# Designs tried in a protein design run: designed miniproteins, single chains, continued (3). Part 92

Each design is a single chain, and the fold is of that chain. pLDDT is the mean over its residues in the fold that is shown.

## One batch from the design tools (miniprotein)

Design m11394
Fold by ESMFold2-Fast:
Structure m11394 (fold): chain A 72 residues (1-72)
Amino acid sequence: ASAEADRYIDQGHAALENGDYETAIAYYEKAIAADPDSPLVPTLYRTIAWLYEQMGDEEKAAEYRAKADAAA
């Protein structure tokens, strides 16, 4: 796995633990950009979609669900 992507995932998890959904999304997006071929990419897109849904952003949630389906 990419060490850069793993670092961003860890930072995303830390932000999520603190309830900082916007920061968690930003780090998960950086993780995807660092390793776009990772088998984790569909899962990261689904996680981002879920976070947008929790924040009430249904347009972004739908966008990232579609990205997850395309990456799977």
Scores: mean pLDDT 85

Design m11395
Fold by ESMFold2-Fast:
Structure m11395 (fold): chain A 74 residues (1-74)
Amino acid sequence: LLEEVKEAVKRELIRLGLSEEVAEKVAETAAMNLGKSEEELFEIVKETLIKLGVSEEEAERYAKRVVRVAKRTL
């Protein structure tokens, strides 16, 4: 389950144009935080993307998609 979520999120981010390194780190962070609310997961993923060099606007868009993919894969 954790590995399935990680792979689903990673594949989605790569399709959106992020590098494999960035996608891997974000996917791992999302998988580790699946037990949190959608709002908390969104904030954590958004902050992770910003820390990895993604712009604030793009981080918000990607974080929304990551939360949807992660919660659907559960």
Scores: mean pLDDT 82

Design m11396
Fold by ESMFold2-Fast:
Structure m11396 (fold): chain A 56 residues (1-56)
Amino acid sequence: TSAVSAILRAAAAKLAASQPEYAALLREMAAAIDAGDLDAADALSRRAAEAIAAAG
């Protein structure tokens, strides 16, 4: 388990109550990183960025 995936899971736990959709994306990114699935991690990262852009 990488430091990055651990940080993403911690962030997801913090956001679970206020932003559950975003928390789910962060958990999926952590799982993809742990699995070495860089394509899935990239796709999830793009979805997260789009969610942030839509909010701003």
Scores: mean pLDDT 78

Design m11397
Fold by ESMFold2-Fast:
Structure m11397 (fold): chain A 60 residues (1-60)
Amino acid sequence: MAEPFTVNSSEQLIAVADHVAYPVSVTPAGGESKTFNSAEELKAFAKTVTGYPVLVTPLT
C-alpha cells in the first residue's frame, strides 16, 4: 500500500490522479472521506473541491 499524502490545490490533485493506484480515499479539509475508483472520477471531484489541503490515501 502506498503512503497517504497531502495536496494543496485542485491542479495538484488532478495531476496526481494519473499517478495513483485505484481505489483511493480522498478527504478534503473540513470535509468527509470519499472513495474513487478511477482517475476520471477523481479529476471531476477535484474541480469542485475548495477545502485544501486534501488528504489522498491509496487503498491498494
Scores: mean pLDDT 78

Design m11398
Fold by ESMFold2-Fast:
Structure m11398 (fold): chain A 79 residues (1-79)
Amino acid sequence: SEKKAEEALRLAAEAARAAAEGRYEEALRLEEEAIRLAKSLPEEARKKVHEEVSTAALEAASRTTDEKEAAAILAELLE
Protein backbone atom coordinates (compact mmCIF):
# COMPACT_ATOMS: atom_id res chain seq x y z
CA SER A 1 0.00 0.00 0.00
CA GLU A 2 1.69 3.16 -1.30
CA LYS A 3 -0.21 5.43 1.10
CA LYS A 4 0.69 3.27 4.11
CA ALA A 5 4.38 3.26 3.17
CA GLU A 6 4.39 7.06 2.82
CA GLU A 7 2.53 7.50 6.13
CA ALA A 8 4.87 5.13 8.01
CA LEU A 9 7.98 6.92 6.70
CA ARG A 10 6.44 10.31 7.52
CA LEU A 11 5.70 9.17 11.10
CA ALA A 12 9.27 7.85 11.48
CA ALA A 13 10.68 11.19 10.27
CA GLU A 14 8.38 13.11 12.66
CA ALA A 15 9.54 10.84 15.51
CA ALA A 16 13.16 11.71 14.72
CA ARG A 17 12.32 15.43 14.83
CA ALA A 18 10.36 15.08 18.08
CA ALA A 19 13.34 13.28 19.66
CA ALA A 20 15.76 15.96 18.43
CA GLU A 21 13.50 18.64 19.97
CA GLY A 22 13.33 16.82 23.34
CA ARG A 23 9.71 15.63 22.94
CA TYR A 24 10.51 12.05 23.94
CA GLU A 25 7.00 10.82 24.81
CA GLU A 26 5.71 12.07 21.45
CA ALA A 27 8.70 10.53 19.66
CA LEU A 28 7.89 7.11 21.21
CA ARG A 29 4.21 7.34 20.22
CA LEU A 30 5.11 8.27 16.62
CA GLU A 31 7.66 5.43 16.45
CA GLU A 32 5.05 2.93 17.69
CA GLU A 33 2.59 4.11 15.02
CA ALA A 34 5.24 3.88 12.27
CA ILE A 35 6.13 0.31 13.29
CA ARG A 36 2.46 -0.74 13.44
CA LEU A 37 1.88 0.54 9.90
CA ALA A 38 5.14 -1.08 8.73
CA LYS A 39 3.92 -4.55 9.82
CA SER A 40 1.44 -4.54 6.89
CA LEU A 41 4.06 -3.32 4.35
CA PRO A 42 6.42 -5.21 2.00
CA GLU A 43 9.82 -6.07 3.51
CA GLU A 44 11.72 -3.29 1.67
CA ALA A 45 9.38 -0.54 2.91
CA ARG A 46 9.33 -2.05 6.41
CA LYS A 47 13.15 -2.05 6.50
CA LYS A 48 13.25 1.68 5.66
CA VAL A 49 10.77 2.48 8.44
CA HIS A 50 12.79 0.42 10.95
CA GLU A 51 16.01 2.20 9.91
CA GLU A 52 14.43 5.65 10.49
CA VAL A 53 12.92 4.51 13.82
CA SER A 54 16.39 3.26 14.86
CA THR A 55 17.84 6.69 14.06
CA ALA A 56 15.13 8.35 16.16
CA ALA A 57 15.76 5.91 19.03
CA LEU A 58 19.49 6.70 19.03
CA GLU A 59 18.72 10.44 19.02
CA ALA A 60 16.30 10.04 21.96
CA ALA A 61 18.77 7.84 23.89
CA SER A 62 21.53 10.45 23.52
CA ARG A 63 19.33 13.28 24.91
CA THR A 64 16.79 11.88 27.41
CA THR A 65 17.22 10.96 31.08
CA ASP A 66 14.89 7.99 30.36
CA GLU A 67 17.12 6.73 27.50
CA LYS A 68 17.33 3.20 28.93
CA GLU A 69 13.54 2.71 28.90
CA ALA A 70 13.12 4.39 25.52
CA ALA A 71 15.88 2.28 23.93
CA ALA A 72 14.53 -0.98 25.42
CA ILE A 73 10.95 -0.38 24.19
CA LEU A 74 12.07 0.62 20.69
CA ALA A 75 14.48 -2.32 20.39
CA GLU A 76 11.59 -4.71 21.09
CA LEU A 77 9.26 -2.95 18.60
CA LEU A 78 11.94 -3.04 15.85
CA GLU A 79 11.99 -6.87 15.94
Scores: mean pLDDT 69

Design m11400
Fold by ESMFold2-Fast:
Structure m11400 (fold): chain A 86 residues (1-86)
Amino acid sequence: SEELEELRRKKEEVERQLEEALAEFKDDPVLAEAARLSGEALLAYLEAREAELQGDLEKAAALRARAEELYARAVELAREYEAKKA
């Protein structure tokens, strides 16, 4: 379970980084939302990997689908933000 312990440490680090990013972007709601969606997507992906290692392939597939959806939303939001900046 070294891989599970590593994934749990990575999840804790991502959660910490997300809290820091949300504090940094508190006055920019678009960047704060992009950070939130990206962070949640990465957390879902790490949870999918943990489920895979535990043999729960159905849960892993569902979490990967959620991660892809959240990341796509983050990318689209960032694209819209760049378009407004120009």
Scores: mean pLDDT 85

Design m11401
Fold by ESMFold2-Fast:
Structure m11401 (fold): chain A 58 residues (1-58)
Amino acid sequence: SMYEEQKKKIKEETKKLLEEYEKKGDKKGAAIIYTASSIRLTGIELDEELAKKKEELE
């Protein structure tokens, strides 16, 4: 689905960013990147659930 594709892209981008920040020794930056990506993924999951609930109400 579109939501699965979006989540995959975010996970791939996050992995690359985490590797870069960890190599720089920026542990706080890495934690922020991880947290921000987790929030974004949750947002996509919420959008998917809202779309499903709309279908159930009809």
Scores: mean pLDDT 82

Design m11402
Fold by ESMFold2-Fast:
Structure m11402 (fold): chain A 66 residues (1-66)
Amino acid sequence: MTFTNRQMYTMVASAVVAGMSRDQMYAVFDAGNLDPDQKATMRRIADHVYSTMSRDQIVQMLQQIQ
């Protein structure tokens, strides 16, 4: 299964807002029937969101993606 960058950011941001930890998100990616490159991209997006974005920035991004 292949996701767009927008879909991947939306999934990661939604999971963060829902209170999911980075490790829990990695487990979801591992279960998600993604190809290895897609899984690696999702993990990089999760790392970026968890390490560089505040909760307010994540909420704002989700509103812009609607």
Scores: mean pLDDT 72

Design m11403
Fold by ESMFold2-Fast:
Order: structure tokens, then C-alpha cells, then sequence
Structure m11403 (fold): chain A 70 residues (1-70)
């Protein structure tokens, strides 16, 4: 799931560069969701370090969404 989320971030960055802010926000939201789901799976597996890292990626994506909305 993390690899798919990383791909969605790349697609969102490409959409942003094209000026397609609505598409960029949609793709960032999907990536954020996948990072959160991956973090939950990591936590269930006892991998606290991976869970923290994935939640931080989710937080960075959320910052991107808020910057685009401004």
C-alpha cells in the first residue's frame, strides 16, 4: 500500500504542476488514506517505527492539500 500511496503523491505533484489543483487534491487525499491504512496495518503487526513513519508521510500530504487550498 505504501508504494501505491507514493505513486499517487507523484501523480498529484504532476497534476499540481499542470495547474489541475482539483485533481491534485483528489490524488493527495487518496494517498493520505493509503498511508493511514498502511500505518494501521504496521501498528497491528507491532511495527511501531513503520507506523510513525507512515503517519508522518500522511501529515506531509495533508500539509500539501492545505497549501493548495490557499
Amino acid sequence: MEEKADELVQKAEEAYKRGDYEKAIELFNEARKLYVESAQAALDAGDIEAAHRLLEKSREVNKKIEEIKK
Scores: mean pLDDT 84

Design m11404
Fold by ESMFold2-Fast:
Structure m11404 (fold): chain A 78 residues (1-78)
Amino acid sequence: MTMDDLTPREQAVLRAIAEHPRGVVTVSELAKRLGVSQSTVSRTLNRLKEKGLVEARTAKDGTVRYTLSPLGSAVYGG
């Protein structure tokens, strides 16, 4: 799998996570950064999770945070 196998929206979300200074993002942060609805980001993240490219973790503050999986990092970096 390469970046070209992803839709433009999936590429934008994956890149935004990879290029974030902390490498960890919320749906709200991605929606604001990409200029799209939180619903659009959530659907895109679900597709990326199904492909094994991102991981979701609930932080101590109750916020769901997303990071690149090892496969996601390889796809972005290849």
Scores: mean pLDDT 81

Design m11405
Fold by ESMFold2-Fast:
Structure m11405 (fold): chain A 61 residues (1-61)
Amino acid sequence: SAALQALIAKLFDPSLSREERIAALVKAGLSEENARALVDAVDNKDQAGIVKYLKKVLSLF
């Protein structure tokens, strides 16, 4: 889906702030807690955390 592709692009966009990336995930339907956890996992290069929280994003599409 184009919406999913755009959301993933924003999640991994280094020009966006942490709070902008969290806001994009929340707007897509993720809880604030899960959105923060996913952005933190991406920024910390936590592959297990990325997989866990990306599955929650995929459930929205």
Scores: mean pLDDT 85

Design m11407
Fold by ESMFold2-Fast:
Structure m11407 (fold): chain A 66 residues (1-66)
Amino acid sequence: MSKVIEILEKKLEEAKKKYPEFKEELEEIEKLLEELKENEEKLSVEEYVGRVLRIIGLFLDIEIKA
């Protein structure tokens, strides 16, 4: 598993504890992260980076709204 995915998984676990009100948004992030893990070998570098940035953007959106 890539270092980036490990960092995002740790951030998700921390976010679940810090922002329990955002359960639906956190579940969406979890699903996207699982899809990223499952497709890691099939994705181009650009597609991988794009998915990582999308996940980061969703975390940032929660933090701004919280």
Scores: mean pLDDT 82

Design m11408
Fold by ESMFold2-Fast:
Structure m11408 (fold): chain A 76 residues (1-76)
Amino acid sequence: SSLEAKIAELERELKELEEQIEELEKEIEELKEKLKENPDDKEVQRKLVVKESALGLLKAAKAFLEEEIARLKAEL
């Protein structure tokens, strides 16, 4: 059905988003380790804030996709 095809497409988008989140979380952890070695590194602090903000947006997008997929699956 067209509904099953739409669910499959959204599940592919969700997987891509999850991969982006995992990569970004890894980058954030690497920046946090650098900041442990030099707590006053303003450049690292700025990069960390930017990446944490981006992570928040991606996690919000993930939540919306998961809710949409759940709603569509309930129609099956």
Scores: mean pLDDT 89

Design m11409
Fold by ESMFold2-Fast:
Structure m11409 (fold): chain A 75 residues (1-75)
Amino acid sequence: GPLSLEELLEKAFKVLKDKGATSVTVRVPPEHVEAFKKAAEKAGIKANIVVDPRLASLSDEEVANVAVNQAAKQL
């Protein structure tokens, strides 16, 4: 089946860390703030979280993709 948001975020943050990310700014729907904090902490990346309620209509995979694309532009 599809990966959970937590699994998608853990993989995404690991890729960002492997690319040299130490700090990232990500826009996050309010319901997923804790999942993003947890994934960033596990990867050893400082996440500056900006809450954006407009993202609440996105799927878990779309939320992860938006965050990864925003973080990748900062590298």
Scores: mean pLDDT 77

Design m11410
Fold by ESMFold2-Fast:
Structure m11410 (fold): chain A 60 residues (1-60)
Amino acid sequence: LQGKELKVVGVDNVVYLIETNTGDVKAEVNGQEFPVSQSLKNAIEIYKKEGIEIKSIEVA
């Protein structure tokens, strides 16, 4: 997974794009993209904080 982008989709259709090399995260809600620069650990904490359950994880 190192150096690959992960596409994580929550059950409420919020999408986070995670760049595994840098840990940068982007959030997408209803087609609107919001840049969030976080480590993978912090990305998981964002999911928990927002009450987003992970529906799928894809490796790009």
Scores: mean pLDDT 55

Design m11411
Fold by ESMFold2-Fast:
Structure m11411 (fold): chain A 54 residues (1-54)
Amino acid sequence: AEPTALPSEAELQAGLAVAAAEGLVGAATMRLDLDGDGRVDGRDILAYYRRRTA
């Protein structure tokens, strides 16, 4: 199976900045919704690191 590529830290930072302004953003930023809650926030940072350390 093809591994799901994790976003870069820069992409995660940019997505968090946009999400902080709008709450929910378009499909490109949904890629950063790593826990599937429909938002990009600190929980997605934790999900990113959890996947990175697996």
Scores: mean pLDDT 61

Design m11412
Fold by ESMFold2-Fast:
Structure m11412 (fold): chain A 55 residues (1-55)
Amino acid sequence: SAEEEEIEKKAKLYVKNYSIEEIEEDLKIARSLGELEEAMKKLVEEIEKLVKEKK
């Protein structure tokens, strides 16, 4: 879907533009916020997947 494509593009751009350390810190903050909206949850999951591939 267009929403899923947008999330993937945002995740890739974020991972490309920020350091792994900054991304991991942001992911910890996002997870600490509790229940996330579906779109934000999907974005966090895509970022985590991309970070795991770079490690």
Scores: mean pLDDT 74

Design m11413
Fold by ESMFold2-Fast:
Structure m11413 (fold): chain A 68 residues (1-68)
Amino acid sequence: MALEHIEKAEEALKAGNLKEAVEHLRKAAELLKDEILKEIILDVIENFENSEKALKLAAKLIREYLEK
C-alpha cells in the first residue's frame, strides 16, 4: 500500500538513509492514481535523490494526498 511505503520512507529519512527513502518513495508514487502528482513526485525523486529536504517534501505531498 502507498501509505506503508510512505511510512518506511519517513523512517529511512529519519535514519539518514536517502537510498532506502528513494526506493520507498518511488513505490508509493507508482501507486498514485493522480497522474500529475505522480509525475511531479517522480521528477523530484529523479532530480533531487540526494536532497533530504526534497525527499521529505515528496513524502509529505504523497501523505497529504492519501489522507486528504
Scores: mean pLDDT 81

Design m11414
Fold by ESMFold2-Fast:
Structure m11414 (fold): chain A 71 residues (1-71)
Amino acid sequence: APSEEELEAEIIASLAAMIRSVALLDPSLTPEQAAELERLTEEARRAAEAGDVEAAREALRRLREVARATE
């Protein structure tokens, strides 16, 4: 079974992917914001693969900031 840390990191990465998918539906999203969302989602995924929950949490935090930014 995966470790508790690996499970937490995977859940965080899944949440990041969901937030990215919803944010990309916003027609006001800039190309720069879209690129940053994709980059941060990939960082969260890689952190999850490494079992690095802290890195996954940081990527999610930054992704939420970008998703909340309005024009």
Scores: mean pLDDT 79

Design m11415
Fold by ESMFold2-Fast:
Structure m11415 (fold): chain A 65 residues (1-65)
Amino acid sequence: SASGELVHRILVLLSEHPGYLSVREIAERLGASQSTVSRYLRALERAGLIERSPEDPRLYRAGAR
């Protein structure tokens, strides 16, 4: 299952950050593996809950505020 505590923490982190964060930065801040964070970010982007940067596809932020 891809749902749970880590997904919630990713969403909170991105909602409170004023700009974009990379998979590496999110993984480092949350103490998770980059591969796990990458999979969750892809799922959250597909669900429309977060946005990927049009200038750099490695960067993510919270959905429209």
Scores: mean pLDDT 81

Design m11416
Fold by ESMFold2-Fast:
Structure m11416 (fold): chain A 76 residues (1-76)
Amino acid sequence: MEEELLQELDRLGREARELLERATDPEAIKAVEEALQHLREALGAISAGDLEAARRHIEEARKLLEKAREIIERQE
């Protein structure tokens, strides 16, 4: 459970870094920054043993990264 959440957090963190490197649109940059904030909160929740809060923050981060990716791809 915890190991799976840490793996997902690591994966999303790498995705966020890649998207931030590609992002030029302020809205996309803001979405990635918000996703990174949720990933930090998820790590804190895992450390506190609150796996439900961790899952919620991971889900929010995933949604924000999907939004950022859509904005970046629309910039074509």
Scores: mean pLDDT 85

Design m11417
Fold by ESMFold2-Fast:
Structure m11417 (fold): chain A 58 residues (1-58)
Amino acid sequence: GPGDEEVARLGRELARARTPEELERLIARLQKMIDAGEAPGAASAALGEGRRRLAELR
């Protein structure tokens, strides 16, 4: 559905993100999707990946 396509797009942006600020913005968007019930499984998986990548930049 549209939420799954949005998560896929955000996942691609997470893969390209180079700064903690970029990752934090993408993580916030994914969290907002989860809170709204939009593609919660896919969004949760992408959120976990985003958090992992944020940790690697420290």
Scores: mean pLDDT 81

Design m11418
Fold by ESMFold2-Fast:
Order: C-alpha cells, then sequence, then structure tokens
Structure m11418 (fold): chain A 98 residues (1-98)
C-alpha cells in the first residue's frame, strides 16, 4: 500500500513535469514547479511513513484548482490533461494511504 502510494505520487510528479514542459506561460510553469516541489516533499514523507491521506488530498485539490485556472486562461488541452492526470494519481495515492 505505501509503496503503491509512493509510485502513484511519482507518476503524479511525471504528469506535472509534462504539464510544465508543455506550458508556454511562465506564471503557469512557475505554479506547476511549486506543485512539483510539494509532491516531491510528499513522496519523501510517504517513503518515511509520515505522510497522511489528508496531506496528499490537499495537494490534489491544489492541482485541480490550478487546472481550472489554467483552463480559464486558455492553456492547451495537453497541459490540462497532464494536470488532470496528476490530480487523479494524487487522489489514488491518498486512497492507498487511507
Amino acid sequence: SREEAARAIEEAIRALQRAADLSEDEDLRLAIDMLIMGAASLLTATRRGTATAEDVERLARRVEELRRRAEAAGASQEVLDALEEAARKLREAARLLA
């Protein structure tokens, strides 16, 4: 369960990295980079057994909020899909930690 949660967070980080690489908006890239740092911190905490499902769900909500803001700002569908995948993987990790 914990190893599967860590893997799901790693997949979320890869999805966020794709979103950043595909983004042409500097402010959006910076916001995604902050989420990557948050996810990396949660990955470390998950491996150490200190992360909670609530911590991961909080990050998932932040990714979902950024996706909605990016959509309103006219981000490409590829960026929006990558952010959606990241949120989905974080919610999967939260379920595995519950």
Scores: mean pLDDT 91

Design m11419
Fold by ESMFold2-Fast:
Structure m11419 (fold): chain A 68 residues (1-68)
Amino acid sequence: EGKRLYGGGEEYRKLGDEKTAEIFFEAGKKVEEGDYDEAFKLLKEGEKRLKENPELEKRVTEEVVKEG
């Protein structure tokens, strides 16, 4: 449900990057919508911040894969 999407972004907010969280929310929406061009553009920006926090990226990915 929508709570899961919000929970994922919450992890980035906890790190202090509320803008990054919003970027990933928007990217997820674009992917669901089939707008990969926009999603890819947003993800590129988010990836720049994730490079500074590789641990966060791994944790989020593992959590999503394990849960769903």
Scores: mean pLDDT 62

Design m11420
Fold by ESMFold2-Fast:
Structure m11420 (fold): chain A 80 residues (1-80)
Amino acid sequence: KEALEKGRQAYADGDYETAVKYFEEAIKEDPNNADAYLVLGDAYERLGELEKAIEWYQKALELDPTNKLAKRRLKEILEK
């Protein structure tokens, strides 16, 4: 899970483009990791790529329908 950790570090540093690359790598390593889809959505939202953010939040919910944070993110972005 090194890619997920590197992505989170890049996100914390405000480097959202690098965060996207590492989160995409994390998904390729573990396609069932709902958290990786969620944080990829967060990174795209920070980049202003709202349609991509919605798509990744929806994928996170497909993997974990009980994920309250993904539900909250998706509700907030879809209300606009």
Scores: mean pLDDT 83

Design m11421
Fold by ESMFold2-Fast:
Structure m11421 (fold): chain A 85 residues (1-85)
Amino acid sequence: KPSKEELDEEVERAIIIIGAAVGKNAALKQGDFETAELFDRAIDAINAGNYKEAAEILKQLAERYKGTDFEKLAKRMAEIAEKLA
């Protein structure tokens, strides 16, 4: 079975992937294809193990969602990605 450390990392990765998928779907419903593409790039970076790149993209998403509930979610995801880097 995976170690507790590996399980914690997998849970943290899952939180970012799920959060980014939710954000992408919301952006697509608003017709914001540029923001949806940024969420795809964040997911791709996480899947490739490029956590630093993922954190930078998620910080850009937090700026785009400034003043909305998604800002807090995007900031939390960026913090998790920085922790994994």
Scores: mean pLDDT 81

Design m11422
Fold by ESMFold2-Fast:
Formats: sequence, C-alpha cells, structure tokens
Structure m11422 (fold): chain A 57 residues (1-57)
Amino acid sequence: SMDAQKERAIKDGEAAVKIGELLNNPKLAALGREAVKAAEAGDVEGAMELLRKAGVG
C-alpha cells in the first residue's frame, strides 16, 4: 500500500541520515533528510528517487 511504501521510505531515509553521519558524509545525510521530507509530504516517488541516489532502498 502507499502507506507502507511511505513508512519504508521514511525508515530508509532515516537510515541514510544515520549512515551519512557515521561516515562523515554530509551529502548522503542531506539526501536522507530530503527523502524523509518528501515521504512525509506524500511524495513517495520523489523520496524513492532520492534514496536511489543515496544508494539506499
């Protein structure tokens, strides 16, 4: 469902932020934050594209 996809996108975005912080990679962390924001706003497709750029999901 769309709700399940949104929840996964938020979870994957949060993971990208955490990984970016651990690796001291601010670009990866920024992509993760943007993915979470997009998913929260209902743009699940945009969030998934940001996650693909981050190498997550």
Scores: mean pLDDT 83

Design m11423
Fold by ESMFold2-Fast:
Structure m11423 (fold): chain A 69 residues (1-69)
Amino acid sequence: SMATQEAARKEIEELVKRLAVEVLSGKISLEEAKRRVQEKVDELVKQGKLTEEEGREMIEGGEAFLEAV
């Protein structure tokens, strides 16, 4: 449902924001942050909460955001 997809997108957005803080503080690498975004999106797609296309868009957006910090 649309509500399920919106909840999944918000989970990824909150994860990306949290990971950006950890990269900026030197707790994790940019590569590790990108890997965690990929894993979370893949899990949500596997659970049927996102389509594969939506998942690709969220990975692209999340990685671009992380690279910008």
Scores: mean pLDDT 85

Design m11424
Fold by ESMFold2-Fast:
Structure m11424 (fold): chain A 91 residues (1-91)
Amino acid sequence: SAAVEEAIEALRKALAAIEAGDLEAAKEALEKAKEALAKVPDDHPAKPLLERALEELEKAIEALKKGDKLEAEEHLGLAAIHVSVALEVAK
């Protein structure tokens, strides 16, 4: 879906920003990923996995607000796993 693809692009940008040390850009990218996933319809077969991804994105955003790059990368990784599994469920 367009919303899931938008979220994947935002997650890629967030990871690149974290690696570059630009935590503000990373936070903005994670917020965009969260907004994109929130647009996925409630009847989507992968909705429970996407809700888990949203929880992990919220934790990653909180970590970035505290300047905790390692905690942010950990939660971003978990969100990316949930989104990847969601794409496979939807095929």
Scores: mean pLDDT 82

Design m11425
Fold by ESMFold2-Fast:
Structure m11425 (fold): chain A 98 residues (1-98)
Amino acid sequence: MEEKEKEREKTIRLVAHRLRAIGSLLDAQIIAEKEGRTELAEQVREVIELFGKGFENIPEVKARIEALRPQASPEAQRHLDDALVELDEIEKILKEEK
């Protein structure tokens, strides 16, 4: 496989994992709003905004998600966990690109 094609495929995978991470965080926000956990929903929204500012923020994003987990219902926690999995995959892809 050509080097250029490898970089293209990595970029596509990175975008896919980013979209899945955002989707999982949005699901957690919606669940928190539905459960009347307005403060938690707002904090998840802030995490989404931080993530949107750049991949260099992933360590802080992960730390904030971990801090929010104890405040979340088991249903919302599952979506936060899904987001953490997707963030780990993004970090792996970024390490491969150096």
Scores: mean pLDDT 84

Design m11426
Fold by ESMFold2-Fast:
Structure m11426 (fold): chain A 58 residues (1-58)
Amino acid sequence: SSSEGLRRGIEEGERLAKEGDLHGAAAVLGSVLKEAQLVGDEESARRAEELLRKYGLG
């Protein structure tokens, strides 16, 4: 996928976390992290890891 698609997933995961849907946020951010790692998008992978850590989801 394009980096733009992964960035949208990151934005959605953070939005879910801010709304208190921690389970949904973990699922979305975890999916983004896995996809970013598979396609070699290090920037998106690092951002997803950072958000998972920030919200206590990793």
Scores: mean pLDDT 84

Design m11427
Fold by ESMFold2-Fast:
Structure m11427 (fold): chain A 69 residues (1-69)
Amino acid sequence: SLEEELFKKIKERLKEKFPELSDEEIEEIAREAVEFAFGLYNAGAIPESQLEKVALGFAEFLAELRLRS
């Protein structure tokens, strides 16, 4: 599915950019970010063309927030 493909893609990007995070943390963040982006898409707030950008931006925000705690 599009959600599974986006989840895998976001997970791979987070592993590259935030190697200090555990695989479990990366999976949790990627799941939250994908669910957030699809929530906005299903509500009509963003077009499909923005799904990856929104998911990635939120994932990076969550990753940085995790590292600052």
Scores: mean pLDDT 87

Design m11428
Fold by ESMFold2-Fast:
Structure m11428 (fold): chain A 57 residues (1-57)
Amino acid sequence: HMEEELRRSLREAQAEADRIGKQAVAEAKTDPEKALSRMRQAQAELDRRYAEIERRL
C-alpha cells in the first residue's frame, strides 16, 4: 500500500534530479560558480525530500 506511493515518489524525485543536473551542466558553460551553487542546493533539497518521504510513511 504505502510501498507503491513510496516507489512513485522516489521515481519522481529521480526524474527531477536528472532534469536539474542537465540544466546545471548547460548553465556551467556561462556561469560555473552559479551552476555549482545550484547543484549543492539541489543535492541538499533532494536529501531533505528523501527524509520527508521516509517520515510520511
Scores: mean pLDDT 75

Design m11429
Fold by ESMFold2-Fast:
Structure m11429 (fold): chain A 106 residues (1-106)
Amino acid sequence: MLSPKERLEVLLEMLKTAKKLGNKDLADFYSGGITHYRIQLGDTAYLQQVIAQVEADIAKNPDDANLWFGLGRLYESLGQTEKAKEYYQKALELDPNFEYAKQALA
């Protein structure tokens, strides 16, 4: 089986190909896979870039419970469990029926 590092290299090459072909759906798919494996490799610099982007999106859409939940998951991936809980609580304040945020706070 491919290691996360080897799989990341394959995904990066596939993303380059998808972008050259103008295939947005395929590029979005490989981009998501790259994010996942960079997090698995402990790429803290990349994770901080993703956090900064989500924080910018929240500044534009502060009532979007999904963005706050996403920020909680990113901080949890950093081992910052207290910050993660704060963001999961914010997601629940915006959407009290957000089952994933309830489970994260259990």
Scores: mean pLDDT 76

Design m11430
Fold by ESMFold2-Fast:
Structure m11430 (fold): chain A 73 residues (1-73)
Amino acid sequence: MEDVEKAIEEAKRLMKEGKEAFEAGDYKKAAELYREAKELLEKVKPVLPKEKIPEIEKMIEEAKKGIKEAEEK
């Protein structure tokens, strides 16, 4: 199995960069970063322990929200 921890860390970094891009007014970049984070989180979700699922689902929801807000600009 690929490194699940690295994927989660990468997704967290992408979420942070997406937020920074959104705050800077770069909505295209923000949407792409949030979309990439969402895809990574969705790929690792099936192999996560049950205790981690709520945290990852919250991150996926934040990414979806970020994509929607960025695309509406």
Scores: mean pLDDT 81

Design m11431
Fold by ESMFold2-Fast:
Structure m11431 (fold): chain A 55 residues (1-55)
Amino acid sequence: SEKTEKLQKIINEAIEKNLSDEELRKKLKEAGFSDNEIDSALKGRKDYIKKLEEE
């Protein structure tokens, strides 16, 4: 739960600051997330941004 909350906070901050996928990957890696978790998070971010662009 805490790890999920931290992940969501980093993703939201990256969206608001318009960080690149590479910059987001670095932040997540520094926060202790695995490559698999980072890949999943980047995919989720792209899906979320795509949904916002449709609305």
Scores: mean pLDDT 74

